Designed miniproteins, single chains, continued (3). Designs and how they scored, part 27

Each design is a single chain, and the fold is of that chain. pLDDT is the mean over its residues in the fold that is shown.

## One batch from the design tools (miniprotein)

Design m8909
Fold by ESMFold2-Fast:
Structure m8909 (fold): chain A 82 residues (1-82)
Amino acid sequence: MLSRIERLEKVVEELRKSLEELEEERRRLEEELREMEENPESVSPKEKERKKMLLLLTQGFIESERYLIEKLEKEIKKLKEE
């Protein structure tokens, strides 16, 4: 059986991988929105608003996962120091 520390380290690894994917998606959305701002005449207002909403949601998920990673890393450190 995996130890509690090994289990938490595995969860942190999975969360870090998920975080990298979310950060890539955020960068993609930011680039798409920049292109839309440079060529506003070719872009639907609804599509631009939808992408702004997706960017906000993606940023929220990134913040939540960063918070969880930090919390879990602090718990791992505490367990290793005991």
Scores: mean pLDDT 82

Design m8910
Fold by ESMFold2-Fast:
Structure m8910 (fold): chain A 69 residues (1-69)
Amino acid sequence: SELIEKVREVIEELGPDDPRFYQRVASLLLENGFSPEQVGEIISGLVRLVEQGASPDELLEYLKRFIEE
């Protein structure tokens, strides 16, 4: 999936400590047909995982759950 590759690149290049990270992920999801409400819920879960010390691979697997059909 092109979206999964773009999300992976954002995680690798920026990471969750970069203030651009969440906005970049949100923009990618919106551009790929997710609603603002869905994006808000996904980003909230992503923030929670980061606060729990999740690895980059765990963040990617979390996002894949919403992107993969």
Scores: mean pLDDT 84

Design m8911
Fold by ESMFold2-Fast:
Structure m8911 (fold): chain A 76 residues (1-76)
Amino acid sequence: SKLEAIREAERLIARYLVENGGVITDEQAEKIKEELKERFPELSDEFIETMVEHAKRIAERDPELALKIAQEELER
């Protein structure tokens, strides 16, 4: 389902954030977008870009908070 795809996409982004200590570089963001577009064709490119950009903005403002949110997402 589309909801299941969204959840799995969010978990993929969360895994990257945990692995990188709450940080997403510009290069990593582009790689994540490409991976998500390939794995979840039921999600629009616009939606995927919005999800990754949102995660990146949080990480840029507060990497400690980004890491905490990502850890919480992976526990769901």
Scores: mean pLDDT 85

Design m8912
Fold by ESMFold2-Fast:
Structure m8912 (fold): chain A 68 residues (1-68)
Amino acid sequence: SLRELLETLSESVQRAVEYLLTRLATDPDATFTVAELSRATGLSRAAVRAAVRFLVEHGWFPADRILP
């Protein structure tokens, strides 16, 4: 399940995942940059990139919503 997979991640990466899923639930057409997400969450860019990669690889986040 999503919950079980999230529990395998570091706390910072888990927080970034939860933030991204909440934002998509609120605005499905939203686009994001790693810099914007880092500033909004207070997490490192590395943690944000790890969360994005995790979500994209598992089909929970569209890759086209992340801008370079």
Scores: mean pLDDT 73

Design m8913
Fold by ESMFold2-Fast:
Structure m8913 (fold): chain A 76 residues (1-76)
Amino acid sequence: SKTEEASRFAAENILKAGETADEIIKDKEVMRKARELADEAARLYHEGLRDPSRREELFEEGRRLEREGARLLAEA
């Protein structure tokens, strides 16, 4: 489904960042925040799939949240 595609895309990007972060991060809190951002990104992608008129805006915001999550993992 399109929702599954959006969720997989967000999760895959966060997981790729997390693999690098595993050597640096011993803090559960950073991982939790990154997952919350991934969940919000997936929600925005799902909304964009349901409303084509807002799709570009919502997908841009979703990508921004994914970048923020990856940044948090890399900087910890």
Scores: mean pLDDT 75

Design m8914
Fold by ESMFold2-Fast:
Structure m8914 (fold): chain A 61 residues (1-61)
Amino acid sequence: MPGTRGGRTSGLVAGRGVLEAGGSEEDARNAALIGGSGPTSEEASRLAQEAAARGIAGEKA
């Protein structure tokens, strides 16, 4: 992966955000996958973090 500038960092940020919000490790992994995939790492990470945090904090099931 010669150009993973934001991909890995984006995934780590999303996953960490979910964990800090009190989510499970599995939810954090899903957020990291979403944050690590996509055209723009910053935008993808932001959306994944917001969605995951909202789902976990507000409506987890």
Scores: mean pLDDT 59

Design m8915
Fold by ESMFold2-Fast:
Structure m8915 (fold): chain A 62 residues (1-62)
Amino acid sequence: AAAERERRRQELAREIAEKILTSFDNAVKKELEERNITANNIAQGVAALWRNGKVPPEEKLR
């Protein structure tokens, strides 16, 4: 179902967002926290790019 696909995209987007965050230096992570930018915000951005058909999973975000 379409809802199941959207849920899976959001799960993958969250996994990718966590990988991106772990690749950042502590200084960058601190700045993101100060601006209230969370893994959820990054995951929402990735999911939006997938809805627009702009990026494939993991490989292109590497």
Scores: mean pLDDT 64

Design m8916
Fold by ESMFold2-Fast:
Structure m8916 (fold): chain A 72 residues (1-72)
Amino acid sequence: SLEPTPEQLALIREMTKLVSEAKTKEALLRAIGVLLDGIGDALEALLKGREEEALAALREKLEEIKKIVEES
């Protein structure tokens, strides 16, 4: 299915929320880059029917965004 699961959508929403919490322009741009990479990786995995790989990619990028924002 090309439609993301509720769990995948929840992770994307959480990542987007964290990106909006960046306190510097540099952190914001870095966090946006990580978010876009995560979405790209998840879409590729979903197109191949690999939902668990999509979830793993999103979870990894969520942790990266969290660190960037906490360091901002």
Scores: mean pLDDT 81

Design m8917
Fold by ESMFold2-Fast:
Structure m8917 (fold): chain A 85 residues (1-85)
Amino acid sequence: MSEEELDREVKIALVEIYAAIAKLDVSRGNVDGAAQSVERAIELAKEAGPEAIDAALYASTQLEKVDPEKGAELRKKVEEARKEL
């Protein structure tokens, strides 16, 4: 595995970790923490490529369950990121 491949794999894993953190924060009522984790997942997914976008999308849908407005805003950012990849 090259450093470039390792960097991409690490970013994919981090997106999945932030998505999982967002889901846990949603379940605990920590909307601010969930939104922050989703935003980080989206930023990393743009660098990691299309494989990470689905995890970021999932995280945004979890946030939408407790904050429909913020969740929809972040979901739109994920869809825009997907179109740029």
Scores: mean pLDDT 80

Design m8918
Fold by ESMFold2-Fast:
Structure m8918 (fold): chain A 78 residues (1-78)
Amino acid sequence: MSEEELNREIAEALGRMAGALARKLEDPEEAVEFATRIIRQLLETLGPEAARLAAEAIVALLPPEVAERVREAAEELL
């Protein structure tokens, strides 16, 4: 597995975990804050492509209102 493939696998796995955790948060503001923090950390650690994959995985697991806000935050960061 190449570093690029490994980073993709890690980003997708972390994105799925982060999305599942964010979905359990009662407060939409906390969910957006948590998801945005994870996306920012992945951007700094694994780069923009990995952060984008994680953002897509997170958004897929969240309610529409929260997903849209996370998508907007990710678009501003990426």
Scores: mean pLDDT 80

Design m8919
Fold by ESMFold2-Fast:
Structure m8919 (fold): chain A 99 residues (1-99)
Amino acid sequence: MEEEAKKIEELVKKALEEGLKEGKKLAGSNPQGRDGARVVGLIALAEARRLLLESLEAAEKAAKNVKSAVTYAGSASIEVAEEVARQFLELTREVVEEL
């Protein structure tokens, strides 16, 4: 349980770090100013969401040969992660628009 929670936290952190890297890359070489920061932030969160969903989908597919209870847990985790990612995107957009 505790080890599993720690692994989820590590996955989220890695996804956010990689998302930020891709966000900066897609926004261009010098995203200076408020608008540039906004674009980088939104792209970074969108990419982090995509990476998280891909990782969870891979885990669910790997679990397809086990009992349905494990598959249900995997599906629920994917749905929860998707909702959390959506909330982060909405929150970031709201905060950036208020800046």
Scores: mean pLDDT 53

Design m8920
Fold by ESMFold2-Fast:
Structure m8920 (fold): chain A 88 residues (1-88)
Amino acid sequence: SANPIMQRLLEEEIEASLHMIQVAVEKHLPGRDKEKLIEALEKLIEEMEEAVKLAREAKKEGVPGAEQYLRSAEEMLKLAREELEEEK
């Protein structure tokens, strides 16, 4: 059966990926909209913060691969935050 934590991690990874695509789109659109880019970055940060939280819980429960996922999620969150600071 599906593990509820694994299911939530997959859902958050999908949502974060969609927000990453939106950030890339807003950066590369002709006539770049700074407000839309900031909005997309803020949504990505919110999803990555939830992903980090879920990955930490998965690690505590001994879920295989959770530690590697946590490290990746923390790095992505750091990069998104740095990019938001550059845009503000």
Scores: mean pLDDT 78

Design m8921
Fold by ESMFold2-Fast:
Structure m8921 (fold): chain A 84 residues (1-84)
Amino acid sequence: SSETRVLRVEATMIPSSEETITVSLHATGDSDRVRVTVTPIGPVSSGPQTTLARRGELVSFEVKVKSGSKREPLIVEVTERTFT
């Protein structure tokens, strides 16, 4: 069976210009194969990104934030799925 873990990080951003944010995390899955998906929600120009990682591996994703946004929350969802 596969297990799914979700981490949600919320931040309020008011970008004055287009910015790139790096999201970094260690994979926490219980197997050698963990699918990590980062889904940015809010004033962003980048879509969902996914990679395969090993347990404890540091993975990094670049998220582009749109310029000229009003006071909007930037939400980054991190979903991990382990393969058995």
Scores: mean pLDDT 65

Design m8922
Fold by ESMFold2-Fast:
Structure m8922 (fold): chain A 90 residues (1-90)
Amino acid sequence: SARLREVRALEDQTVDRSRWPELLPRLIAALDDPDPRVRLAAVRGLATIGRIDPRLVEPAVPALRRLLTDPDPRVAAAAQDLLDYLAENL
């Protein structure tokens, strides 16, 4: 899908720190996508940023908490892992 291609491109672009201000709001918006593959890619992109600068990902915390009850267990597990990291590093 177009949305899956877009969010995977955002995830790939997280290797360039200068792009983070552009990528962050788009990755956060993708956490609410109806496609679990899109939500998973968004969590992974946010995890890449959060491992380096956890404060930048703090605005995603309410959306990540909703994903803890996601019907896709991979999405729920990825959200839990990122939230645990943020709790230890914020």
Scores: mean pLDDT 87

Design m8923
Fold by ESMFold2-Fast:
Structure m8923 (fold): chain A 80 residues (1-80)
Amino acid sequence: SPLLQQLRETLKELERHLREGDMEGAIEQMQEALGLFAQLHGRERADALLEELDRETQEQRLSTAQMLQLLAERIRKAAA
């Protein structure tokens, strides 16, 4: 699927921005990845993933970078 390929490429770009410390670029790529994920799996699944991430971020006291890394991992697993 072209959308699945775009999602995989967007997740790689998100990880690159995180490694470079470009938080603005990482957030932009995260928003793109969430949009693509919602197109592939529906908005309810995207919303459920964000709800799970919010719980984990609060429970584990994650930084923004750690939160984005976890979100990228969850999207990759859900899209496989």
Scores: mean pLDDT 83

Design m8924
Fold by ESMFold2-Fast:
Structure m8924 (fold): chain A 96 residues (1-96)
Amino acid sequence: SEKEKKIKEVVEEGAKELAPLLAEMMGIPEEVALEAARRLMEQTAELAKEKGPEYAKKKALELVTEQAKLAGASPEQTAKMKEIVTETVEKIGEIL
């Protein structure tokens, strides 16, 4: 459907924005980071469909914050990742 197409586009855009930050934070290749980011965004979109965008946002932010802490990310890096996740979930919520 058109809504499913738009959600996939938003997921891919969010993944592409998140991937460079994950690559830098984790010291992994950008292609590997892109797959990880895509998986996170896809799971978040599915959760938004099932439980609503607010719940999906909360869970995605918890995961990103925990991963950033484990990787020793700066507060600035953590804030940028949280912004990307928040914007992606909000756009998905607008489409739903």
Scores: mean pLDDT 87

Design m8925
Fold by ESMFold2-Fast:
Structure m8925 (fold): chain A 88 residues (1-88)
Amino acid sequence: MAEKLKEEAKELAKQGLEYAKKGDYAKAKALAKQVIEIGEKLEELGDYRSAAEAYVMAADVYGELGDIKKMLEYIGRAIRLIGLDIDA
């Protein structure tokens, strides 16, 4: 289950980056949102490492779009999940 979700997130993130580079901001944002939803499902399953990887992939799409606020939000969530957050 988790392995399939991870592969799905990777494929959706790849498509999101392609749309972001083409300037299709609406489609890139929709794909990034789907990657985040998979990350949330992985988090609920206790697979924090794969959830963190999904959030980083979504952050990459937001970064390509120039949405620095969303990029930093999801990078921060990923860092917290892998246990590197120390109340920063």
Scores: mean pLDDT 82

Design m8926
Fold by ESMFold2-Fast:
Structure m8926 (fold): chain A 87 residues (1-87)
Amino acid sequence: MSAEEIRERAFKILGEIQKLLKENYEKIAADEELLKRLLELAAKMDEQIEVLNDESASLEEKEEALKKIEEIAKEIKELVEEARKKE
């Protein structure tokens, strides 16, 4: 996988997550535990984005960052589903 392909895949994932959070933010923000978990996941996501934007980072480091972005995105999706199920 090239650096350009990694960036493109990461950008698509980030766009999907951003849209999902925009649509569900009210429910997440109403729950203190969910909001705390979201902020922690957002911080972890930002760390991985920094790796992707680092010109000195190796291709292997960028591939690992993409993998972590996919894992964090999955956790965010699970958190959103939890927020949707709370009454």
Scores: mean pLDDT 83

Design m8927
Fold by ESMFold2-Fast:
Structure m8927 (fold): chain A 77 residues (1-77)
Amino acid sequence: SLIDKLVDALKNQDDDELLTTFEKIKKELSKLKSGEEVQEKIDEIRNAINSVDLSKKSQQKAIGLLSNLKRLLGRFR
């Protein structure tokens, strides 16, 4: 899944794969029709990230990515 690829990119500190996978995730979220569906996917991503041991740098990147995804919820308000 894209979530698994995102988590693996964070674990491996692969910035190119992280960026590519994140853009694909944003595209998929932009196709969703409700804020509830977007929130569910953001929660799945957050839980997957929190289930793994990440470096401090990768944790900071993950926080930034999740904040970016939360801005998509503004489209449904």
Scores: mean pLDDT 79

Design m8928
Fold by ESMFold2-Fast:
Structure m8928 (fold): chain A 83 residues (1-83)
Amino acid sequence: SPTEERARELLRKVIELAEEQSPELKLRAMNAAGEVIHEMRQGNFERATAVAGEFLRELEEKKANEEMIETVRELRRLLEEAS
């Protein structure tokens, strides 16, 4: 679906941005991406939205770069609209 394609694009961008910041953040971003993709494949967009929201909160608490935070906000909005 167009939603899944866009979500995968945003998740790839988040992983690339996380890699630039730290190896630990890259691993966390990869894990969060895996969870979001899994929930989308199950048709559970409410859970996918919750996973993205939790990851967003972690990025804000860790003071991650603004582009990464904005990308995850766009992802959460996209998933919420699909819920």
Scores: mean pLDDT 88

Design m8929
Fold by ESMFold2-Fast:
Structure m8929 (fold): chain A 69 residues (1-69)
Amino acid sequence: SPLEQELAALQRRLAALREAIDELRRIIEETRESDPELARRYQEEVDLLERRVRQLEERIAELEKQIAQ
C-alpha cells in the first residue's frame, strides 16, 4: 500500500540518520581532547539530527497507527 511504502521509506531515512549520528559521536570522542571547540560544533550537529530523528519517529508512529486500523 502507499502508506506501507511511505513507512518503509521513512524507516530507511531513520536508519541512515541514526548511522550518521553514531559516526558523528565517534568523531566527537576522537576530537574532544585535541579540539574541544570542534567537538562541541559536531555535538550541535548531533542535536540537530536528533531533532530530525524525533520528527521521523513521530511520523512513523502516526503511519503505523493508520496502517493498524
Scores: mean pLDDT 88

Design m8930
Fold by ESMFold2-Fast:
Structure m8930 (fold): chain A 83 residues (1-83)
Amino acid sequence: MHFGDEVPESLKELEELARQHVPDAKLVGYIEEGEAKGVILLKDEVLYIFHKNVPASKLLEIAKEMKEKYNLPTLGVKTIEVK
């Protein structure tokens, strides 16, 4: 998982899809590990993980890392699988 406000070209379509679903959200990271892809947005203390081929264990790990990084113990998490 990568922290940042930019995604590689391979994730631009997924980023656009995510931003359409959660307007005005901040891009905070992405996932690109072989077939596992994802874009991570933060809005109103809710983390939105738009993902493809990411195992549930990895999604939980990412959510934990994001809560620690942003010091948001009350941070909500929503995972959205994209086909």
Scores: mean pLDDT 79

Design m8931
Fold by ESMFold2-Fast:
Structure m8931 (fold): chain A 111 residues (1-111)
Amino acid sequence: MKLTPEQVEEARRLARRIVDRAVDAMYEAKQKGLSKEEIRELARREVARGMQEAIDKGYPDEVVAAAGRLAGRAVNKAIEVLDTKSYEEARQAALEVVDEEFERLKAGEEL
């Protein structure tokens, strides 16, 4: 699937919004004493919800697919560090994964 430069930036913005919402929900769940497995399931549902909202708003399928892939990887990073890092550190680590994967996506389109 070939994304235009505009679609790549749109996917990045969408992924960052999905990640912010998912990490917020994960942090609230942790504070309420949910297990790591329950938090992982919640994070998966939040990514799926963000993707569905984007589809409902008329985002192109390729943009939603790219954003979902980036958000999923970022959320997995937040889950890995959830027990050892603060909310702000986990959020920052997740957003850095979005930015790193996005640079890879841009480089792949230039080749």
Scores: mean pLDDT 82

Design m8932
Fold by ESMFold2-Fast:
Structure m8932 (fold): chain A 91 residues (1-91)
Amino acid sequence: STEVTRSFSGEGTVTGTATPAPDQERLTGILTDESGEVLAVASADHGPVTLQVTLAPGGPRKVILRFYEASAQEGVARLLRTEVVTVELTP
């Protein structure tokens, strides 16, 4: 099974990390806002994938972290986990 951790700091930084199971060779992560705009993308072979974004102060917003298993043989990315983080940053 794939393990996912996430954190949010008071500085407005959202970080999410997915750790592959021993049989998973490649993970890809995509971080979007609520409109679907891509804010960060990362991939790793045989290791953890970390997504990070720093957000400006403002009203409540959502960022969505999606982690995929990529199969070179199938050419298909399989969605493993979706995490929604609601952030509200005071100036």
Scores: mean pLDDT 68

Design m8933
Fold by ESMFold2-Fast:
Structure m8933 (fold): chain A 98 residues (1-98)
Amino acid sequence: MKIELPDDATGEELVDALAKYIASKIPDISYEEAKLFLRSMIYVASGKEPSELTAQEAAFYLKQLLQRLYPEFKDIDPNDPQALADALAKVLKERPKL
């Protein structure tokens, strides 16, 4: 599945698209769990809710947080939501749920 967003997309629309993609790739993660995780990451990185950000800004903050935890993701283009979705799905799959 390919993620495509309009140029004027909000951070909430990016979070929705990413959460749907993650839930489709990882059977043990619900859409609601993926969405909550993404919103928490954006808030930790930016101090803002996804609704206060553009999709590009939200992608930038998700990338910045991923790069601090996983240096292999340093080359993720914040304008490529598919690459970001694949990286986030890998992180969520490899970390056990508490």
Scores: mean pLDDT 74

Design m8934
Fold by ESMFold2-Fast:
Structure m8934 (fold): chain A 117 residues (1-117)
Amino acid sequence: SEFKELEEKIYKELEDFFDKLGFSEEEKKEISKFLAELKLNEKELLALKIALSHIRANPYELPDEDLRERLKQTGLSEEQIEKVIEAVKKWLETNKGVLDKESIIELAKLIKDAIEK
């Protein structure tokens, strides 16, 4: 099914990142399943991967120019890229760069909403 294929794709794409954060196999599966339930498209998943990578490198402050440049590889419009950057900034203010299951899921929801609006 498309849902199972998306879950497996998300798990594979984010496995190394989750391993670096110290997540268990169970936690990696739970996050991947939840992200699949959000029905992230390929551009949204890539934007999430880029945002997560930058947050881990810069948990309190993101270099806007570097994030913007990397987000161009997603094929998102300039307007969508700016909305993703604003979503990430809002997420950072609330979560202070803490990457756990709940905060990662929140970030994915914010990115999806930013791209689809």
Scores: mean pLDDT 82

Design m8935
Fold by ESMFold2-Fast:
Structure m8935 (fold): chain A 81 residues (1-81)
Amino acid sequence: SQEINLVLTPEEIKAIQEAVSPLAQEFEDLLRAGAPAEEIVAAVRRMEAAGVATLESLGKLDAAARMREWGAGLVRIVRSR
């Protein structure tokens, strides 16, 4: 789907940000610390799960599917480092 088809209210955007931002910070901290790949993968999976759960609760199933694709892609990148 195109980005223009993802219509979210400010409240929905805030809910996603609140769910994901602390986990994104944890992920960034692990990257900076040079943590083992599987610890970073676990952080990516937590971030993916929180984003997906929030999007699904809002009925944004296509966006949730894209979040899963993003998480899988990021896991591949982390494991290839």
Scores: mean pLDDT 80

Design m8936
Fold by ESMFold2-Fast:
Structure m8936 (fold): chain A 68 residues (1-68)
Amino acid sequence: DKEALEKAKKYIEESRRALDAGDIPAAVQALRKAREYVDKIKNPEEQQKLKAEIDELARRVRDALNAR
């Protein structure tokens, strides 16, 4: 439980940093990893909070890709 939560947070932060750096492929890969670990979180409140952050980051990535 704690390991999945820590890894999910780590990959969410990695995705955010990659997106801020303009590295869209790295942001996408980190989001996929974050989602994998979020699905393993047994605490539904923590899972919902992190899933919302992933959805926000995924929307920002899609907006960046659709701008061209």
Scores: mean pLDDT 81

Design m8937
Fold by ESMFold2-Fast:
Structure m8937 (fold): chain A 95 residues (1-95)
Amino acid sequence: MTPQQRRAQDTLDRVLEGLKKAGEILKKQGKLQAAKNVDKARENIKKEGEEAIKAGDLDKLHQAITKSISKLLDELDDESAKIFLDTVGSTMNGA
């Protein structure tokens, strides 16, 4: 794996961890549909992101993350979107 691919994998892992934590918080707060949407986005990002890294296609990785998160935010209510963004941001900054 190149140093660039390793950094891409680290970024993917942090994004996936942030989505996992956001989904768990939403479930605890009874926001079951929002949690389901976050879990689905996480599965899609994991599959497409891992394929992109294996192919060495970092543009595809960026598109997979950006497209899935954009779609997810369109599907979430304002309160769930705030919990999601706060959780993912905190996970990435807590590195």
Scores: mean pLDDT 82

Design m8938
Fold by ESMFold2-Fast:
Structure m8938 (fold): chain A 84 residues (1-84)
Amino acid sequence: DVRRLIDGIIEGAAQAGVAPRDELRRLAREADRKYGGVSALYYMALLAAGVPEEVARKVAEYVYENPDAPDSELARFIDELERE
């Protein structure tokens, strides 16, 4: 389930030194409130992978606007943002 995946990402990101665990939990809650659980999952996964916050936020927004987009389309969108 989405919450369990997000919890795992938060723990991994905190261990990797991305941000304090409490801050990551706060960011996850705000993303969930604004865009929903699936968008929050993508947002947190990208932050954990070292993607800039502005790019991760754009991806979360894309997922919110395009809930039925295939993974291949989302991956292409992320790749294009990182190249720009």
Scores: mean pLDDT 79

Design m8939
Fold by ESMFold2-Fast:
Structure m8939 (fold): chain A 68 residues (1-68)
Amino acid sequence: VTDEELEEGVNEVARSATITALRELGRSDPSLAAATQEAIDLIERTDIKSSEDALKAIREAEKIVESA
């Protein structure tokens, strides 16, 4: 339980930091606003149970922004 709570906390911090960075990118470059919002929505709807799941979601979000 305690170890799971620690891992969940670390994954939540990584997720929140990435979402914040994407929001700031969309604010700085309005042409990327739609892509950054899609990337944020992907991360928010992903069920992150491990650090590997978090990294996978972040990489998929990066691909959305990169393809824009």
Scores: mean pLDDT 73

Design m8940
Fold by ESMFold2-Fast:
Structure m8940 (fold): chain A 100 residues (1-100)
Amino acid sequence: MLSEEEKELIEEIIKLLEPVNPSAAAMLRELMEQAEKSEDPREARRLLRSMIYLGIRAAAELEDEELRKKVFELIKKLAELSFPEQVESLTRLFEKLVEE
């Protein structure tokens, strides 16, 4: 099960992505619902990690630089809360995806 703070960050990310990348927003919502239904904390954490990686890829695909930055900052906050040891690698992944 996700914490309330994790859910609030995911909902804000979904809200920002929905008008510009509705398929990514829909996938994030489905993963969040799967994590909420999971009785296994390990499975919920695995799904949360999948949401973070999906969010980074979706953010990197955004044409609007300011929106891309805002979405990435929310994903970074989610990663800092949930997987602090992954923040540096996730930041490098985002930078690589934007620069390609």
Scores: mean pLDDT 84

Design m8941
Fold by ESMFold2-Fast:
Structure m8941 (fold): chain A 95 residues (1-95)
Amino acid sequence: MAAAKEAERRKKEEEKKKYLEEMDKNIHLANLNVASLQVMDSKLGDEAQKKLDAALKEAKKLLTDLEGVKKAKQLIEQTAQDLSARLEELRQKLL
């Protein structure tokens, strides 16, 4: 029992670390999408930056436990996907 609980605790710590790393990767991708939008349309880029900043602020409040980290990761991932979709729409509109 004691050894099993220790293994489960370590597994949860590794899972949390993995989610934080995936979140950092999505933050990097979101920043690249914001930069691309800024180059193509400064107004859309500014709106995208504001949206990303709001999502990052909310995500930081959620970093209390494993479940909060999962929610923070999902929020950042959804934000990155939304920004990517906006970039694709802008690309198609400029064609």
Scores: mean pLDDT 80

Design m8942
Fold by ESMFold2-Fast:
Structure m8942 (fold): chain A 79 residues (1-79)
Amino acid sequence: VSEEVEKEIDDGVYVLHSAVLLVSAERIARSGGPVADLQRAVDELQKILEEAKKKGLSEETIKTIEDNLARVQALLAAA
């Protein structure tokens, strides 16, 4: 597997992971679930954002993760 293919796979995986965390957080907020679960989603999104930046992933990928993190942080602040 070439570095180009690995980077493309990483970009896709990180975007998908951030989207899954956002959807999970929105469901938790909608159901009135525990604030601790929203905090875990924020912590995981912060972790994958740091990893994406360290890996030098695309600006589009980093922006998508940042946007998803901001949305989950807003849900936590409203909880």
Scores: mean pLDDT 81

